# Designs tried in a protein design run: designed miniproteins, single chains, continued (2). Part 16

Each design is a single chain, and the fold is of that chain. pLDDT is the mean over its residues in the fold that is shown.

## One batch from the design tools (miniprotein)

Design m4525
Fold by ESMFold2-Fast:
Structure m4525 (fold): chain A 79 residues (1-79)
Amino acid sequence: ATMTPEVKEALAELVRATLELMEASIDLRVAKRRGDKEAEERARERLEEALRRTHEAERRLYEILRENGDPAAGLFAPE
């Protein structure tokens, strides 16, 4: 099956990282709308960290899927 325990764990990490990215993005939008410069800067830092973590999680998932010969690897391959 394409959904091995390793794939499931890597996918769970990607989901967690993506949720953090979404939350930071929303916080940034809210801070900008309110003109809160401190909150905007904090949200930008969180967004950058969450984006990096999302990319790392995508890379891990890609490597696992590629090693398994899973065509779903194409969904996470660097373009």
Scores: mean pLDDT 80

Design m4526
Fold by ESMFold2-Fast:
Structure m4526 (fold): chain A 60 residues (1-60)
Amino acid sequence: MVLDRLSIEELRELRRQLEETRREAERSTSPDREANLRELDRRLREVDERIRRKEEEERR
């Protein structure tokens, strides 16, 4: 997915999907669980920052 092409609403939808994926990852017993959660947290932070930036752009 190309974040720069997504609308604010689409980014919010993506954020919700990532939260659901994170919940699923939390119940995993895989040794990669921690790494997967870290990656998802990183993606969530990136999406949140992108939403914030686009909201600021609408004011400029």
Scores: mean pLDDT 76

Design m4527
Fold by ESMFold2-Fast:
Structure m4527 (fold): chain A 97 residues (1-97)
Amino acid sequence: SELLEKLYELAKKEIEELKDKTGPEASAEFMLRLLEYALPYAKKDEEIAKQVKEEENTSELSETERRTAELLSQLDKKTIELIEEALKKAMEEFAAE
């Protein structure tokens, strides 16, 4: 529940930034930001955090989709579900306004 609330807070802020971007690229970037934010809460594993950190030190990453897929493969399904739930809730609240 706490992870979902944290992701929801981040999602709300990111949606405000993305209001002018509604394409699939914007959605992919948004999901990637949520993944990077959720990684410390997904598992208490330093290994996942290390991999993300090492990739951040390289400026040659051109394929966001590949990177997102790799991060997703390292996460538990429950964490992916929490990210999706947080995104859905944020979108619903934003649309309700």
Scores: mean pLDDT 58

Design m4528
Fold by ESMFold2-Fast:
Structure m4528 (fold): chain A 70 residues (1-70)
Amino acid sequence: MVEELIEKGRAYLKAGDLYEKNGQYEKAVNAYELAIKYFELALKQDPSNPEARELYEEAKRHLERVKEKL
């Protein structure tokens, strides 16, 4: 269900943030990419879901930021 996909994405987004704060940039990249994947799956099921859309854009911004540190 859409809610389950959003929850999975949120968990990976939080994991990515924690890895980034601890200087583990490669692990942060992997976590943010997984978060994006789950939010993409949520948007595939419900393209108008505002929470999934906002989280998708946030995860993409975090990924671009952390890639600059590699």
Scores: mean pLDDT 88

Design m4529
Fold by ESMFold2-Fast:
Parts: C-alpha cells; sequence; structure tokens
Structure m4529 (fold): chain A 69 residues (1-69)
C-alpha cells in the first residue's frame, strides 16, 4: 500500500539511506499521487542527494512505474 511504502521510506531516511528512501517515497506517490507527505519527503530526500544520485532515483522510479503499466 501507499502507506507501507511511505512508512518504509521514513525508516530508510532515518537510517541515512536516502537513495532507498527516495525510491520508497516515489512508490508511495505512484500508488497514491495525492500523498502530500510522500511528495514532501521525496523532494527533501532528492535535495539532500548528490545530483547524479537524485537523477538515478528519478529514472529508476519512472522505469518501475512504466513496468507496472
Amino acid sequence: SAQEAYDRGVALAQQGRLREAGLAFAEALYLDPEHARARSFLDSVLANLPEKEAEEVREEAEERRRKRE
């Protein structure tokens, strides 16, 4: 569920696993595009990653979204 993906993202972010947290928040947004907390936390995570890693998270999230469609 979107809540489970969001909760996992929060736990990963608290552990400093920002790349994995970003992917979890992106999954939460895929499942619920209106999930304001997941969007806010995703933006925060991406802002705190090196540009290359932030780009990789965006690309992986988009690829996973495409495979589900």
Scores: mean pLDDT 81

Design m4530
Fold by ESMFold2-Fast:
Structure m4530 (fold): chain A 85 residues (1-85)
Amino acid sequence: SMAEREELRKKAKEALRDAEEARKRYEEMKKNKDDSNPTAFAAAAIRMIGGGVEGALIKKKGEKLGDKEAAELGEKAAEAGGVKM
C-alpha cells in the first residue's frame, strides 16, 4: 500500500541519518586515537554496523514493495554502516 511505502521511506531516511551520524562519530574517534574511550569507540562501531544491517533489511523490503526510493535509501544506509550489498 501507499502508506506502507511512505512508512518505509521514512524509516529508510532515519536509518540513513543514524548510520551516517554513527559513522562520522566512529571516524572522529578513530582519528583521536589517544583521546578515545575504548568502550565508547566499540559502541560507536557497533551502532554504525547495526545501522548498516538495518539499511540492508530496508533495501530488501523496498525491493519487495516496489519502492525504489526506499530501496535506494536503504542501500545508502547499509553502505554508510559498512555493510556491502
Scores: mean pLDDT 79

Design m4531
Fold by ESMFold2-Fast:
Structure m4531 (fold): chain A 95 residues (1-95)
Amino acid sequence: MVITEEEFVKMVSDILLKLGIIDEVTEELKENIKKFFKIFDKDKDGVLDYEEFMEMIEVLSESSSYEPFLKFFDIDGDGVIDEKDFKALVEKYSK
């Protein structure tokens, strides 16, 4: 199971809107999210797999500033972001 660049842009934009960090999704924001995605897209295949997603989560978890964002990835609310949360996120944002 993987998340595409477009699905990732939708996911991050939705999180930022729900957290009240942004009031609308701009093209500049989408470009910045795509740049962030490319940092973790090691194979340059346009998707993030579970391993690449968890590397991103580890980087974000090193800063308390991202705690509200990380809580959104904890879909089942158990305090742990794992493969089940990744699958649920992909299913929520994929068609």
Scores: mean pLDDT 76

Design m4532
Fold by ESMFold2-Fast:
Structure m4532 (fold): chain A 82 residues (1-82)
Amino acid sequence: NADKEIAENIARAEQGLQEARSLLTKAKEDGNEKAAKLFEDAVKTYEDAIKVGRETTPEEAKRALIEFENKLAAARLSYKAS
């Protein structure tokens, strides 16, 4: 069911967004400028995807969510390495 998959993908992305914002705050408090910038880029990618959501295809929405997930994963790795 495509509608269920879309809802699950959005819910997962929303959880990731909350985590990204929390980790961004912590990275800034820790003075980890590199990780903070990567988390900021991830948050911006999600926010930009929401703005285009009404004018985008399901395929483009899926690609935007994948881009967000990839950026969030990269930010987490950078933060763990620091």
Scores: mean pLDDT 75

Design m4533
Fold by ESMFold2-Fast:
Formats: sequence, C-alpha cells, structure tokens
Structure m4533 (fold): chain A 97 residues (1-97)
Amino acid sequence: MSVEEVRERLYKEFERLKEEAIKEGEGKSEEEKRRIILEMAREMGRLIEEAVRELRRAGASEEEIEEFRREAEKYLIELVKEVAKELGVEEPPIEEP
C-alpha cells in the first residue's frame, strides 16, 4: 500500500464530507452551521487517524506518516474554511496552524 493511495482515498472522503456538510447546513442557523462544520472536522480528524494506522500497518516510516498527517490536517483546515464561506459564517470554528 502506497502513501499516495491512502491519501487519494482519504481526500475523496474529505470531499464527500464537505458536500454533506454544505447540504446539511443549507437553511440552518449560524449556530447550527458551526456545529455541522465542527462535526465535519471531527470526522475528518478521525479519518486521518485511521489512515495513519493503515500506513503504520503497511510499514511506512515515521517521517512519511508525519508528512502525511501535516498535509491532511492542512487540507482539513482548507475545507473547513471553504464550507464556512459557502454557508456564510464569518469565522471558521477551528484554529489555523
């Protein structure tokens, strides 16, 4: 199993979660939209941990795992910002690196 294959699968799931969050957030209050964004971010974080476990089982180095995690977390933050913008909330609910 390559790091690239795991990344591709993870990012496809991230895009699906983004689409679901936008759909769920339509017509909701700002408070409910923020809750939806936080739930999306939590699920994305859980998927990063699952992907990291898969990479460790496949024999990836700690350096490869750390780089993968950094890239995935950066993408998570970008998607949170995109969903917040699409739903019309002023600030993302999570901190930037």
Scores: mean pLDDT 82

Design m4534
Fold by ESMFold2-Fast:
Structure m4534 (fold): chain A 113 residues (1-113)
Amino acid sequence: SAEELKEKAKEALKKAREAIKKGDEEEAAKHLREAGKLGAQLAESDPEAAKEIAVELLELGDEALKKGMREAARAAAEGALETAMALLKAGYDPIEAIGLALRAIGLLLDAEL
């Protein structure tokens, strides 16, 4: 159900945030990837929840990048981009979905530098 996917995404984001605080890049990247996958799956059934997941992925990716966790930042950016593209395909606000995709691309480029 959409409710189960939302709860799993919130838990994955919580675990990612805790891993970033602890300096565990591998765990952070794992949970950020799971959250991105869940966000993309929610885009058609609950586009507002998918948007919130993409926004939090971008925030966590920025925090990971500030700590030098480039792999975690990349995972967050990829998940946010996947979610934004799924939102665009679902017919959600195209200006907002494109804005999220561009932010994710920017974070991907910053993580590769």
Scores: mean pLDDT 91

Design m4535
Fold by ESMFold2-Fast:
Order: sequence, then structure tokens, then C-alpha cells
Structure m4535 (fold): chain A 87 residues (1-87)
Amino acid sequence: MLSEEERAELRAALEAWYAKNKSKIPEMEEKLKAAEHLSEEEKKQAKLYLEIVKKGFEELFKFVLEVKEKGLEGEEALKKLLKEKEA
């Protein structure tokens, strides 16, 4: 489990990212729809991530905490977590 210090640092970094990118979510969704170089699986996973972000900061923070708690890294961590939620 993440320490209280690690959790606080993660939250602060994520809050900074969320504040900067929240208004850009619709633009990111349009770019994803236009991305012909991505597979359907990659598009679905990216769309699910954007939907989590759209639900609000607390939902995004919980999702990121679950990824870190499972010891997963980057894009592979996101793919594995999404598969577990669908199972």
C-alpha cells in the first residue's frame, strides 16, 4: 500500500494535471475518434480512461491509486486494470 506521503504527492500531481487538462477532454475525445492508427481495443481503453476523467477528480484518483496499489506500470497497468473491471 502507498504511504501517506506517496499518496499526497500523487494526489497533488494528479490535481495539477486534472486542472490543466479537464477543459481539453472534449478535444482529446475528438482526436481519439480521428486516430486511424489506433486499434479498436486501444480506442476502447483510451475512451474508458477519458470517461473516468470526465466523472471527476475523485474517480480518477481512485483509479490511479488502484493501478499503483497493484504495482503496475504505465499503459500495461491501465490495460490490466480495465480487463479486471470487465471480468
Scores: mean pLDDT 66

Design m4536
Fold by ESMFold2-Fast:
Structure m4536 (fold): chain A 96 residues (1-96)
Amino acid sequence: MKLSKEALELEVELSLERMGIAVTKRILETNELSAEELKELIERLRKRIERLKELRERAEKLDSPVAPELIKELEELIKEAEELLKELEERLKELE
């Protein structure tokens, strides 16, 4: 199946953001993080959430049969990222 250039670009961006969130989650689960490291991860994750919301707006304007699936995946990833942000903020509060 051939996707438009815009749909392909959105798929690539979504995949990169998904990978970044998965890495952040793994770091949190496998490492005892300092307050400085937690603050850095929180800042990066906030920027990722902003980017995901921008990608969702782009997907909503996309005239493509894959747009509903992309929107659903973006909404699920935003929810996952927001939950992870809460976990990071809670961990930081315990250290301060």
Scores: mean pLDDT 83

Design m4537
Fold by ESMFold2-Fast:
Structure m4537 (fold): chain A 91 residues (1-91)
Amino acid sequence: RTPVFTDPAVRAAVERVARELGISLAEAERYVVEAFRRFPSHDRATGKSYAKPLSERARLAAEALLEAYRETEGLDHMAAHVQDALARSAA
């Protein structure tokens, strides 16, 4: 089932990404969740990523979401997660 963000700022960011990419809100949420989930199991002790590289659409969604999170106070931790996922995808 498509995850629903309960934080209004997170939801606004996802809605913006959906509009920018010309996709549905549910599809944008899916790409955003994929960006977070691609590298949630990064082993800090070994530095190894357990996820595959992001698709182009997921990467674009993550980049747009990163900008939206950085513009919103209190979402720095979420912005850091998206930034790490993008950095690992680019490597």
Scores: mean pLDDT 60

Design m4538
Fold by ESMFold2-Fast:
Structure m4538 (fold): chain A 71 residues (1-71)
Amino acid sequence: MGALSDDVRRELLQQGIEAHDKAKEQGKAIIEAGGNSAAAKEQARKVYFDIMSENNLKLQEEINALKAAQK
């Protein structure tokens, strides 16, 4: 097994931060528009997981390509 490069680890952390920040913005916008906490939480959850899933799929492809090149 290989360890993740420092660049990949840093990218994963950055992607998590940005996804979380976007999710908080969406939740806050719903609350400020007079929505309830459940609706804000649901939308924030969707935004967070949508961004993270897309980014994870792309990163998994890059990691798998690196592993294939080494094996």
Scores: mean pLDDT 74

Design m4539
Fold by ESMFold2-Fast:
Structure m4539 (fold): chain A 90 residues (1-90)
Amino acid sequence: DVDAELKREAEQYAEDAIGTAKRAAETGSPSLAVAAQLLASMVVMSGDKEAVRRTAEGFREAAEIAEKNGHTDLAEWLRRQAERLEEVAK
């Protein structure tokens, strides 16, 4: 079932995007932040709004981690990415 496989792939991309965003937030790495955004784009392209919502929540959490670690510009960027994902998930 192609639809079931696409849903599984979307869920995996969401997990990878969230994990990568949190790693970027902890380290302040711009390259990991871009990698997280690319993975989030794969979730968006899947059309799975549930996976997009979970990715948005994960990016919100990553933004809080970035802020606590003093990566203020990265935190603001991650919040903006979360807002875009929340809009797509409507």
Scores: mean pLDDT 88

Design m4540
Fold by ESMFold2-Fast:
Parts: sequence; C-alpha cells; structure tokens
Structure m4540 (fold): chain A 92 residues (1-92)
Amino acid sequence: PALSAEQAAALERLAREGDRLFELVARLAPDKVPEVHRLLGLLQQRVAEGDLEGAVDTALQLADLARSTGHPELQAAADRLRAAADAFRAAL
C-alpha cells in the first residue's frame, strides 16, 4: 500500500535530516560513523518492511547517539531529526 501524501512528506523530511546528521557525524565524530551507518541501515530496512513505528524508534536512537557526542552542531542536527521523527509518527 502507498503512503499518504502527508506520510510521504514526513518520511522525506526524516530521510533528509538523517542524511544531514550522517554528513555531520562523518566530519565531527568519525569514530561514531559505523554505529550511525548501522542505525541508518536499520531505519531504511524497517521502512521497507512496513515497520513504521520501529523506523521512528530507530530514528530516535540515532538522534540520541548524535546528541551524546556533545558537539553543538550534532545536538542541533539531533533535535531536527527528533522533530522529523515525531512528525512522521504523528502522520501514522
């Protein structure tokens, strides 16, 4: 079944914020890249399987990991990812 327009827009926002966070992690906290890559892969897998609530939970774990680094830019990116995940959950 196809996503609604609202769900698709929220998912696109979530993907965009995830990509931005990955770029920042690669520059600011490269030691975290393997774990971020694993969580992004899990997020994509859960979306593909229709486990949309699990995808939200994975995005929130990713945001918490980025926030835990203590880098101000990563904390800001984590806040944007959390907001996108919350919006996607609200559209479910």
Scores: mean pLDDT 86

Design m4541
Fold by ESMFold2-Fast:
Structure m4541 (fold): chain A 88 residues (1-88)
Amino acid sequence: MKTVEELVDELVKLAEELRSQGKTPEEIARAIGEKLLEYVREHPDLTDAELDRLVGAAAGILHQLGYSDEEVERFAAELRARIRELRA
């Protein structure tokens, strides 16, 4: 069973690997978002605190990649909306 902390570590490593391969920030953001949503789908019992930590970690990665605060906020809002839809 993959823990929230293990997923956060994997998201960071994925971003670093894709960046080293010359992937665009948009491609990296998409891969991170997809991996996070897959984890949420497989773990319906995640707490709000754990979900907030995952979204925060993904947002932090995007900020490090040079996205603006506004772009990061939109990404986080869209992730939260998709998480709500998956848990509905």
Scores: mean pLDDT 80

Design m4542
Fold by ESMFold2-Fast:
Structure m4542 (fold): chain A 74 residues (1-74)
Amino acid sequence: MPVHAVITLPGATEEQGKAAEKAAKEVPGVLAAKAVNTADGTNIGVVAESEEAARKAAEAAGKAAGLPAELRFQ
C-alpha cells in the first residue's frame, strides 16, 4: 500500500522548497510530492510506494535544499 509521509525542511526558503520538491519527485517509487512553504520552513507531503522510497525522497530533498531534512510517516 502507498505510504504517506511529510518531509520537513526547517528554515527553508520558497526557492529551496521548490528545489526539494523537484528532487523528491525524481526519486523512483515516489508517486506524488507537494511542497508548502510556511514561516518556519517547508513541509513536503509525499506519497511513495514504500517507506524506503519515502526515506530516499527525504535524503534527495535535503541534499537539493542544502538543509537537514526530517521525515515523519503519517
Scores: mean pLDDT 84

Design m4543
Fold by ESMFold2-Fast:
Structure m4543 (fold): chain A 69 residues (1-69)
Amino acid sequence: MKEKLKELLEEMLKEPDEGKRHELVSEIGGLLLQEGEPIEKLHYVGMAYHYAIEGKLDEAKEYAEKALS
């Protein structure tokens, strides 16, 4: 689980196509819900996605790391 989540988050942050990035964040969210992860982790993934869209990659990486803890 953790390795797959990490790989998907890294791919999302590197993805230049917004449609594909949205598909990746949806897959990540679905994975977290399926595994019964806390809502806070879903929030962190959403924040990482939001900052990635804005080109704020340092903030996006910080929230991705929080989602992995």
Scores: mean pLDDT 81

Design m4544
Fold by ESMFold2-Fast:
Structure m4544 (fold): chain A 68 residues (1-68)
Amino acid sequence: GMLQQFLDILKEFGFTDIIQDGDTIYGISGTLRVVVTPDRAVVTNLERGLHLVARTPEEFREALEKAF
């Protein structure tokens, strides 16, 4: 499903601190914070003040590339 695709992308981008709570995934990498729900992902860079929303696996890859 879409949740598994987003989890695989987090692992592809090197996220090692991944917490799965039901149908929600939390990813932590340095200043990056990711929250994945069944319908969307939110990518936040805490130092740069970036908040990006992705609704597809492709948008999620683009958001992660921009958030680094």
Scores: mean pLDDT 83

Design m4545
Fold by ESMFold2-Fast:
Structure m4545 (fold): chain A 77 residues (1-77)
Amino acid sequence: MKSEELLKKAEEYLKQGNLGLATRYLQEVIALSDDPEILQRAKELLLQIKKAAEAAGDVGLVNTVNQLISVVDSKLS
């Protein structure tokens, strides 16, 4: 599956409130892509998931998302 298709699936799951599946697809995008535009979009979605996870009190998901944001920032540097 292309990174753009994985990003669309992550956006769809985020719109449905399925933060876990959205995060899983973003993990695949980040692992497979070094494209700055794709990585920047993935970061935007991760920041949205982080806010939702914080509001829900999901500490485990917040920690996972923070780790993924760090990986994205490292690839964009």
Scores: mean pLDDT 87

Design m4546
Fold by ESMFold2-Fast:
Structure m4546 (fold): chain A 91 residues (1-91)
Amino acid sequence: MTPEDILKAALEAPELLREVLDDLPEESAYRQLVESKSLEELRKQFLIEAALLLEENGKKEEAEKLAEKYKLKEEVEKAKEERKKKLKEVE
C-alpha cells in the first residue's frame, strides 16, 4: 500500500474518498502513512485534495487543521481559488 495506490483508489471511488476524509479522526494515522512513504509531491497533492473535499463537505475546521498541520495553507488556498474559477467558467 503506497500513497499512490491510496490516491488512485480514492480518485476511482470519490464516495470512498469522501468517507475517508470525513473520518479523519486522527491526523496521526494519515501523517504516519504519508511521512513513511516520503513521496513529497504525491503527499502534498493528496493532502490538498483532502482539504478541498473537507471544505466542500462543510468540514471547514478539519480542512483548516489538516492544512495547518502539514504547512499547506498557501497551497490549499490557491487550490480553492483555482476550483472557484473553474466553477464560474462552467456556469
Scores: mean pLDDT 58

Design m4547
Fold by ESMFold2-Fast:
Order: C-alpha cells, then sequence, then structure tokens
Structure m4547 (fold): chain A 72 residues (1-72)
C-alpha cells in the first residue's frame, strides 16, 4: 500500500533528530491532510504536495523518498 508506505516515511522523517521545526510542521500538516482525505486519490495528492513543500525547504532527498513511496 503506497499510502501506508508514505505515512511510515513521514513518521520516520518527523522523528529524525536533525529535522527542523519547519520540516516537522510541514510533515504534521501532511499527515493531518492524509488523515482527513476522503479517498486514496486525495491521500496521494496530499503526500505529493507534502513532498513539494519539503523540497522547497531544501530537502530534495526527503521529497524524492516520499515521491518514490507514493508511486510504489
Amino acid sequence: DAVVRAVEVLIELYNDPEASPEVRAVIGRGLDRIGQAANDEERVQAILETADELEKLGHPDYAARLRAAAQA
């Protein structure tokens, strides 16, 4: 399940001791959006938009990992 895999990645990144407060805030909002989504299309959209926000914060590696999980 691509959604389950992406959520596991988000939780791992959130608990990374090197994660900034801004990274944690983006991940927290992403997890909230996934939890509130009505269907899997909306959940995948929330995951991809969270990846885009992480890339904008200077974490293209985090974004790539999330995008890979969403496509598996």
Scores: mean pLDDT 84

Design m4548
Fold by ESMFold2-Fast:
Structure m4548 (fold): chain A 90 residues (1-90)
Amino acid sequence: MKEELEELKLEAEIEIGMARLVAAVGLLIARKLGDEEAVKRIEELIKRLEEAWKEFEEAYEKGDLEKAKEAYKRILEVLEEIKEELKSLP
């Protein structure tokens, strides 16, 4: 359990880092294009990403493997939505 939580933490840290980078690039592109609606959508996705990360950190601190897995799944889902939003940019 402790080893599983440590492995999950490393995976979650990599995924959150990737998601933040992809979102930052998307936000930069949307701002450069003057697409205020795309900016708003990406900012909402960033907010959801940070909420999922906070839930992961809280679950990790409590040693709750099942809650940590749930939060990790949410991080992956938001990352997929961010990637889809970037593909929709011109």
Scores: mean pLDDT 86

Design m4549
Fold by ESMFold2-Fast:
Structure m4549 (fold): chain A 89 residues (1-89)
Amino acid sequence: SLPNTEEALREKLREFAREFIARTGDPEVTEEEVVELGEALLRLGAELHARKAAPDAESDALEAELLELARLAEELGFPAVARLFRRLA
């Protein structure tokens, strides 16, 4: 299920950031940078999901945009965020 509050969302992003940093081993990548990028991607995905819920929305086009965000999130090393976008689609 999706985080239903901003606090819960931030906690999940911190969990993802810790896992990402541990996996990459890159000392130049900070937890804050990963969280900020993840928050920006999730904010964009939430906006697209909200547009999909609107009356007369082009649901197929918005679904395609969410799936494209999932692909980009995966390429950027955010597989958990990618799974979230696929769920929103």
Scores: mean pLDDT 66

Design m4550
Fold by ESMFold2-Fast:
Structure m4550 (fold): chain A 67 residues (1-67)
Amino acid sequence: MEEELDRIIAELEKLDPQVAAFLRRARENPLTDKEIEALKETLKDQGYPDEVVELAERGLRLARELA
């Protein structure tokens, strides 16, 4: 929910401020399920930690559901 999304953004801000900023932007302009999957694979390919990838995916899906 909204509180969970805020928590995810806060955790991402500590781990990777750029990914957190992207999630804040995606909150305003939600990604499709296909775009979320594509971004997840891109982050993995770029060597982002699994924790960052999983938090980003969860946050993006929540932002999509709240739209």
Scores: mean pLDDT 79

Design m4551
Fold by ESMFold2-Fast:
Structure m4551 (fold): chain A 80 residues (1-80)
Amino acid sequence: SPIEELAKREIETLERLFKETERKIKEGNILSAQFFLLAAGGTVYVLERMGEKYNNEELLKKAREFEERLKELRKKVREA
């Protein structure tokens, strides 16, 4: 379905944003890490809203997992 295809692309984008965030933290580039985290936060929000709107429990579960990863990355950036 178009929604499943969109969710898949958003998840792929989010995984790339998390990898870029981790890389920038490792490089000591905290400003770039913050930029990627901001984009990741927006994508997590979109996934959660999609899961709610379409009553998709798997997507909601995935959004929650990504929100936990987002919280961990935000803490790493703050502590760097």
Scores: mean pLDDT 87

Design m4552
Fold by ESMFold2-Fast:
Structure m4552 (fold): chain A 74 residues (1-74)
Amino acid sequence: SMEDELEKMFEEMKERAIKKMKEAGYSEEEIQRYLEGIENAKKIALEEIKTLSEEEQRRLVRFLEAMFEQELAE
């Protein structure tokens, strides 16, 4: 489902963010606060996606996947 794709995208973003933040020397407490922010954003996004048409949901998920991939690769 689109919700499953969105959840997978956020989980992949979390994993990459954890690795990047650890390499940058962030503390576990700082990483945890960041992950809480991502978790809250995920909950909001999952509720928002339910208000969109199926076509709009597909476009949004693909757009976000591409955006997160670019941001985390940079």
Scores: mean pLDDT 76

Design m4553
Fold by ESMFold2-Fast:
Structure m4553 (fold): chain A 70 residues (1-70)
Amino acid sequence: SHFEKLLKKMEEEVRKLAENEGLSEEQLKEGIEAVRKGIESAKKNQSIMDEALKGVEEIGEAVKRVVDRK
């Protein structure tokens, strides 16, 4: 499904960022959890593409907040 592909892609991006930034396993887990929460929110509105795009935006913002709390 569209959301499953987004989840995989976002998890890979978060993993790459964690490796490049030297993030701890704790910070990596927090980032992945934030991504998953955003996708779960998007899934509730999966029939509407605009809401799916908002979900991706929310995921990006959630990951950014976790990274900013280094």
Scores: mean pLDDT 65

Design m4554
Fold by ESMFold2-Fast:
Structure m4554 (fold): chain A 86 residues (1-86)
Amino acid sequence: SMKDEEIKQTLKKIADEVAKTFDFSDKEKQIINNAIDNLTEDDINMARSMIEKSIPNEMILINILSQRSPEEQAIAKKIDEKIARA
């Protein structure tokens, strides 16, 4: 099983790839990275399960961000809308 720090590093790599794909701003990238740094143990365990099941990167990030503050939820919505248009 991956350590919590390994999960956070994996999520930051996922966030970087999603940000490149959808051309996110530096501010949006900072919000995502801040969300990852502030994940609860339950959030990390959920993310670990999704990574182990090879859930698409965009869906993992939506799941993480949609259960947080309005600022993080807005980014999750932006990812979801961009996936629907792709």
Scores: mean pLDDT 82

Design m4555
Fold by ESMFold2-Fast:
Structure m4555 (fold): chain A 92 residues (1-92)
Amino acid sequence: SSIDTFLELLKKGKFKEATAILKEIKSTGSNEQKTALIKAVESAQLASLLLAPYLGQTDEVVEIYNLLAEIETELGNSGKAAAYTVQANLMK
């Protein structure tokens, strides 16, 4: 699935490719697919997968957090969206 591909790309440190998949899910995905993505991200412990910003991929990681915040906002999860936005701002 696109969600499995997204998580595999994050695990491999391919954040540019992961961001492209996440943008696709945000723009064309159903609410069910977006909900499944969020649950998969929570289960995968996203913070551990985004440790690679220390290798010079900070802009891509910021974009991932902002896209996740937008998806959470679309799903009505404003508190979780705010948490992702705070993480994006701390990475700058």
Scores: mean pLDDT 79

Design m4556
Fold by ESMFold2-Fast:
Structure m4556 (fold): chain A 88 residues (1-88)
Amino acid sequence: SRHPVLEELDEAEAERLEAAAEPHRAELEQLVAELTALFNELVEQGKVEEAEELKRRLLEGVARAMRAGDVPRVVALLREAIEEAKKV
């Protein structure tokens, strides 16, 4: 079972991130959908390694930005990933 302190920290962190993301929710959903479509296209083209590397770098950056509560940085990282995916 999860330690009570970890559950409490996860809940507080989640609430903080949700509040920070609220003004950006529609833009985040649109960017994630566009990026998912681009990654699927790369996989269909046999560029699986390139897609996985871009995804890995994006997830590392997003995790760091979300831990900092920096939702504008998350948006910027998604936009950067879309442009990078288009160059592959």
Scores: mean pLDDT 74

Design m4557
Fold by ESMFold2-Fast:
Structure m4557 (fold): chain A 100 residues (1-100)
Amino acid sequence: MKEGAEKSASLAAGSASAANEAGGSEEGAKAGKEGYEAGTAEKAYEGGKKALELAKSPEGRSAGESALGAGESALKGNVSGASGGAAGAAGSASMAGGSS
């Protein structure tokens, strides 16, 4: 269950990376990607926070906020919160990433 929360938080950070890349924030995209690649709740939280701070688009900010929330939930072992944040970040990334 806790491993599932970390997985969800990492996926949320990856989604925040994609949303920020589409939004033109290379620094935000890199931060989100680092959170995703690390595969830990702490790094996902850090990546989501940086992606939010460095976001240049509304979709990037939304994905960053969702990734931040997912990372925080995963740090507390809250699988439901982490999964919700991952879904929100993925939705934002889809809108931003040219899934149009």
Scores: mean pLDDT 78

Design m4558
Fold by ESMFold2-Fast:
Structure m4558 (fold): chain A 71 residues (1-71)
Amino acid sequence: SERKKEEKEKAKEFLENVLSEEDREKLIKLAKEGKYEEAYKILKKKAVESGEGSVETIKEALKIIEEEAKK
C-alpha cells in the first residue's frame, strides 16, 4: 500500500541521513551474526541522538538492514 511505501521511504531516509557508512556496515555485520538486539540498540541510540525516527521507523530500518544482510 502507499502508506507502507512511505514508511519504508522514511526508514531509508533515516538510514541515509542519520547513519554513516561505517555505522551501516556495522549494523549489517551484526544482522549477519543474528545480533538483532544489538543492531536495534544502535538504531535507537542514533534516533535519540539525531532527534529523528519513531519506533516504527527504527523497526523498518532494522528490517532493511536484515534484508541487506541476507544478500
Scores: mean pLDDT 78

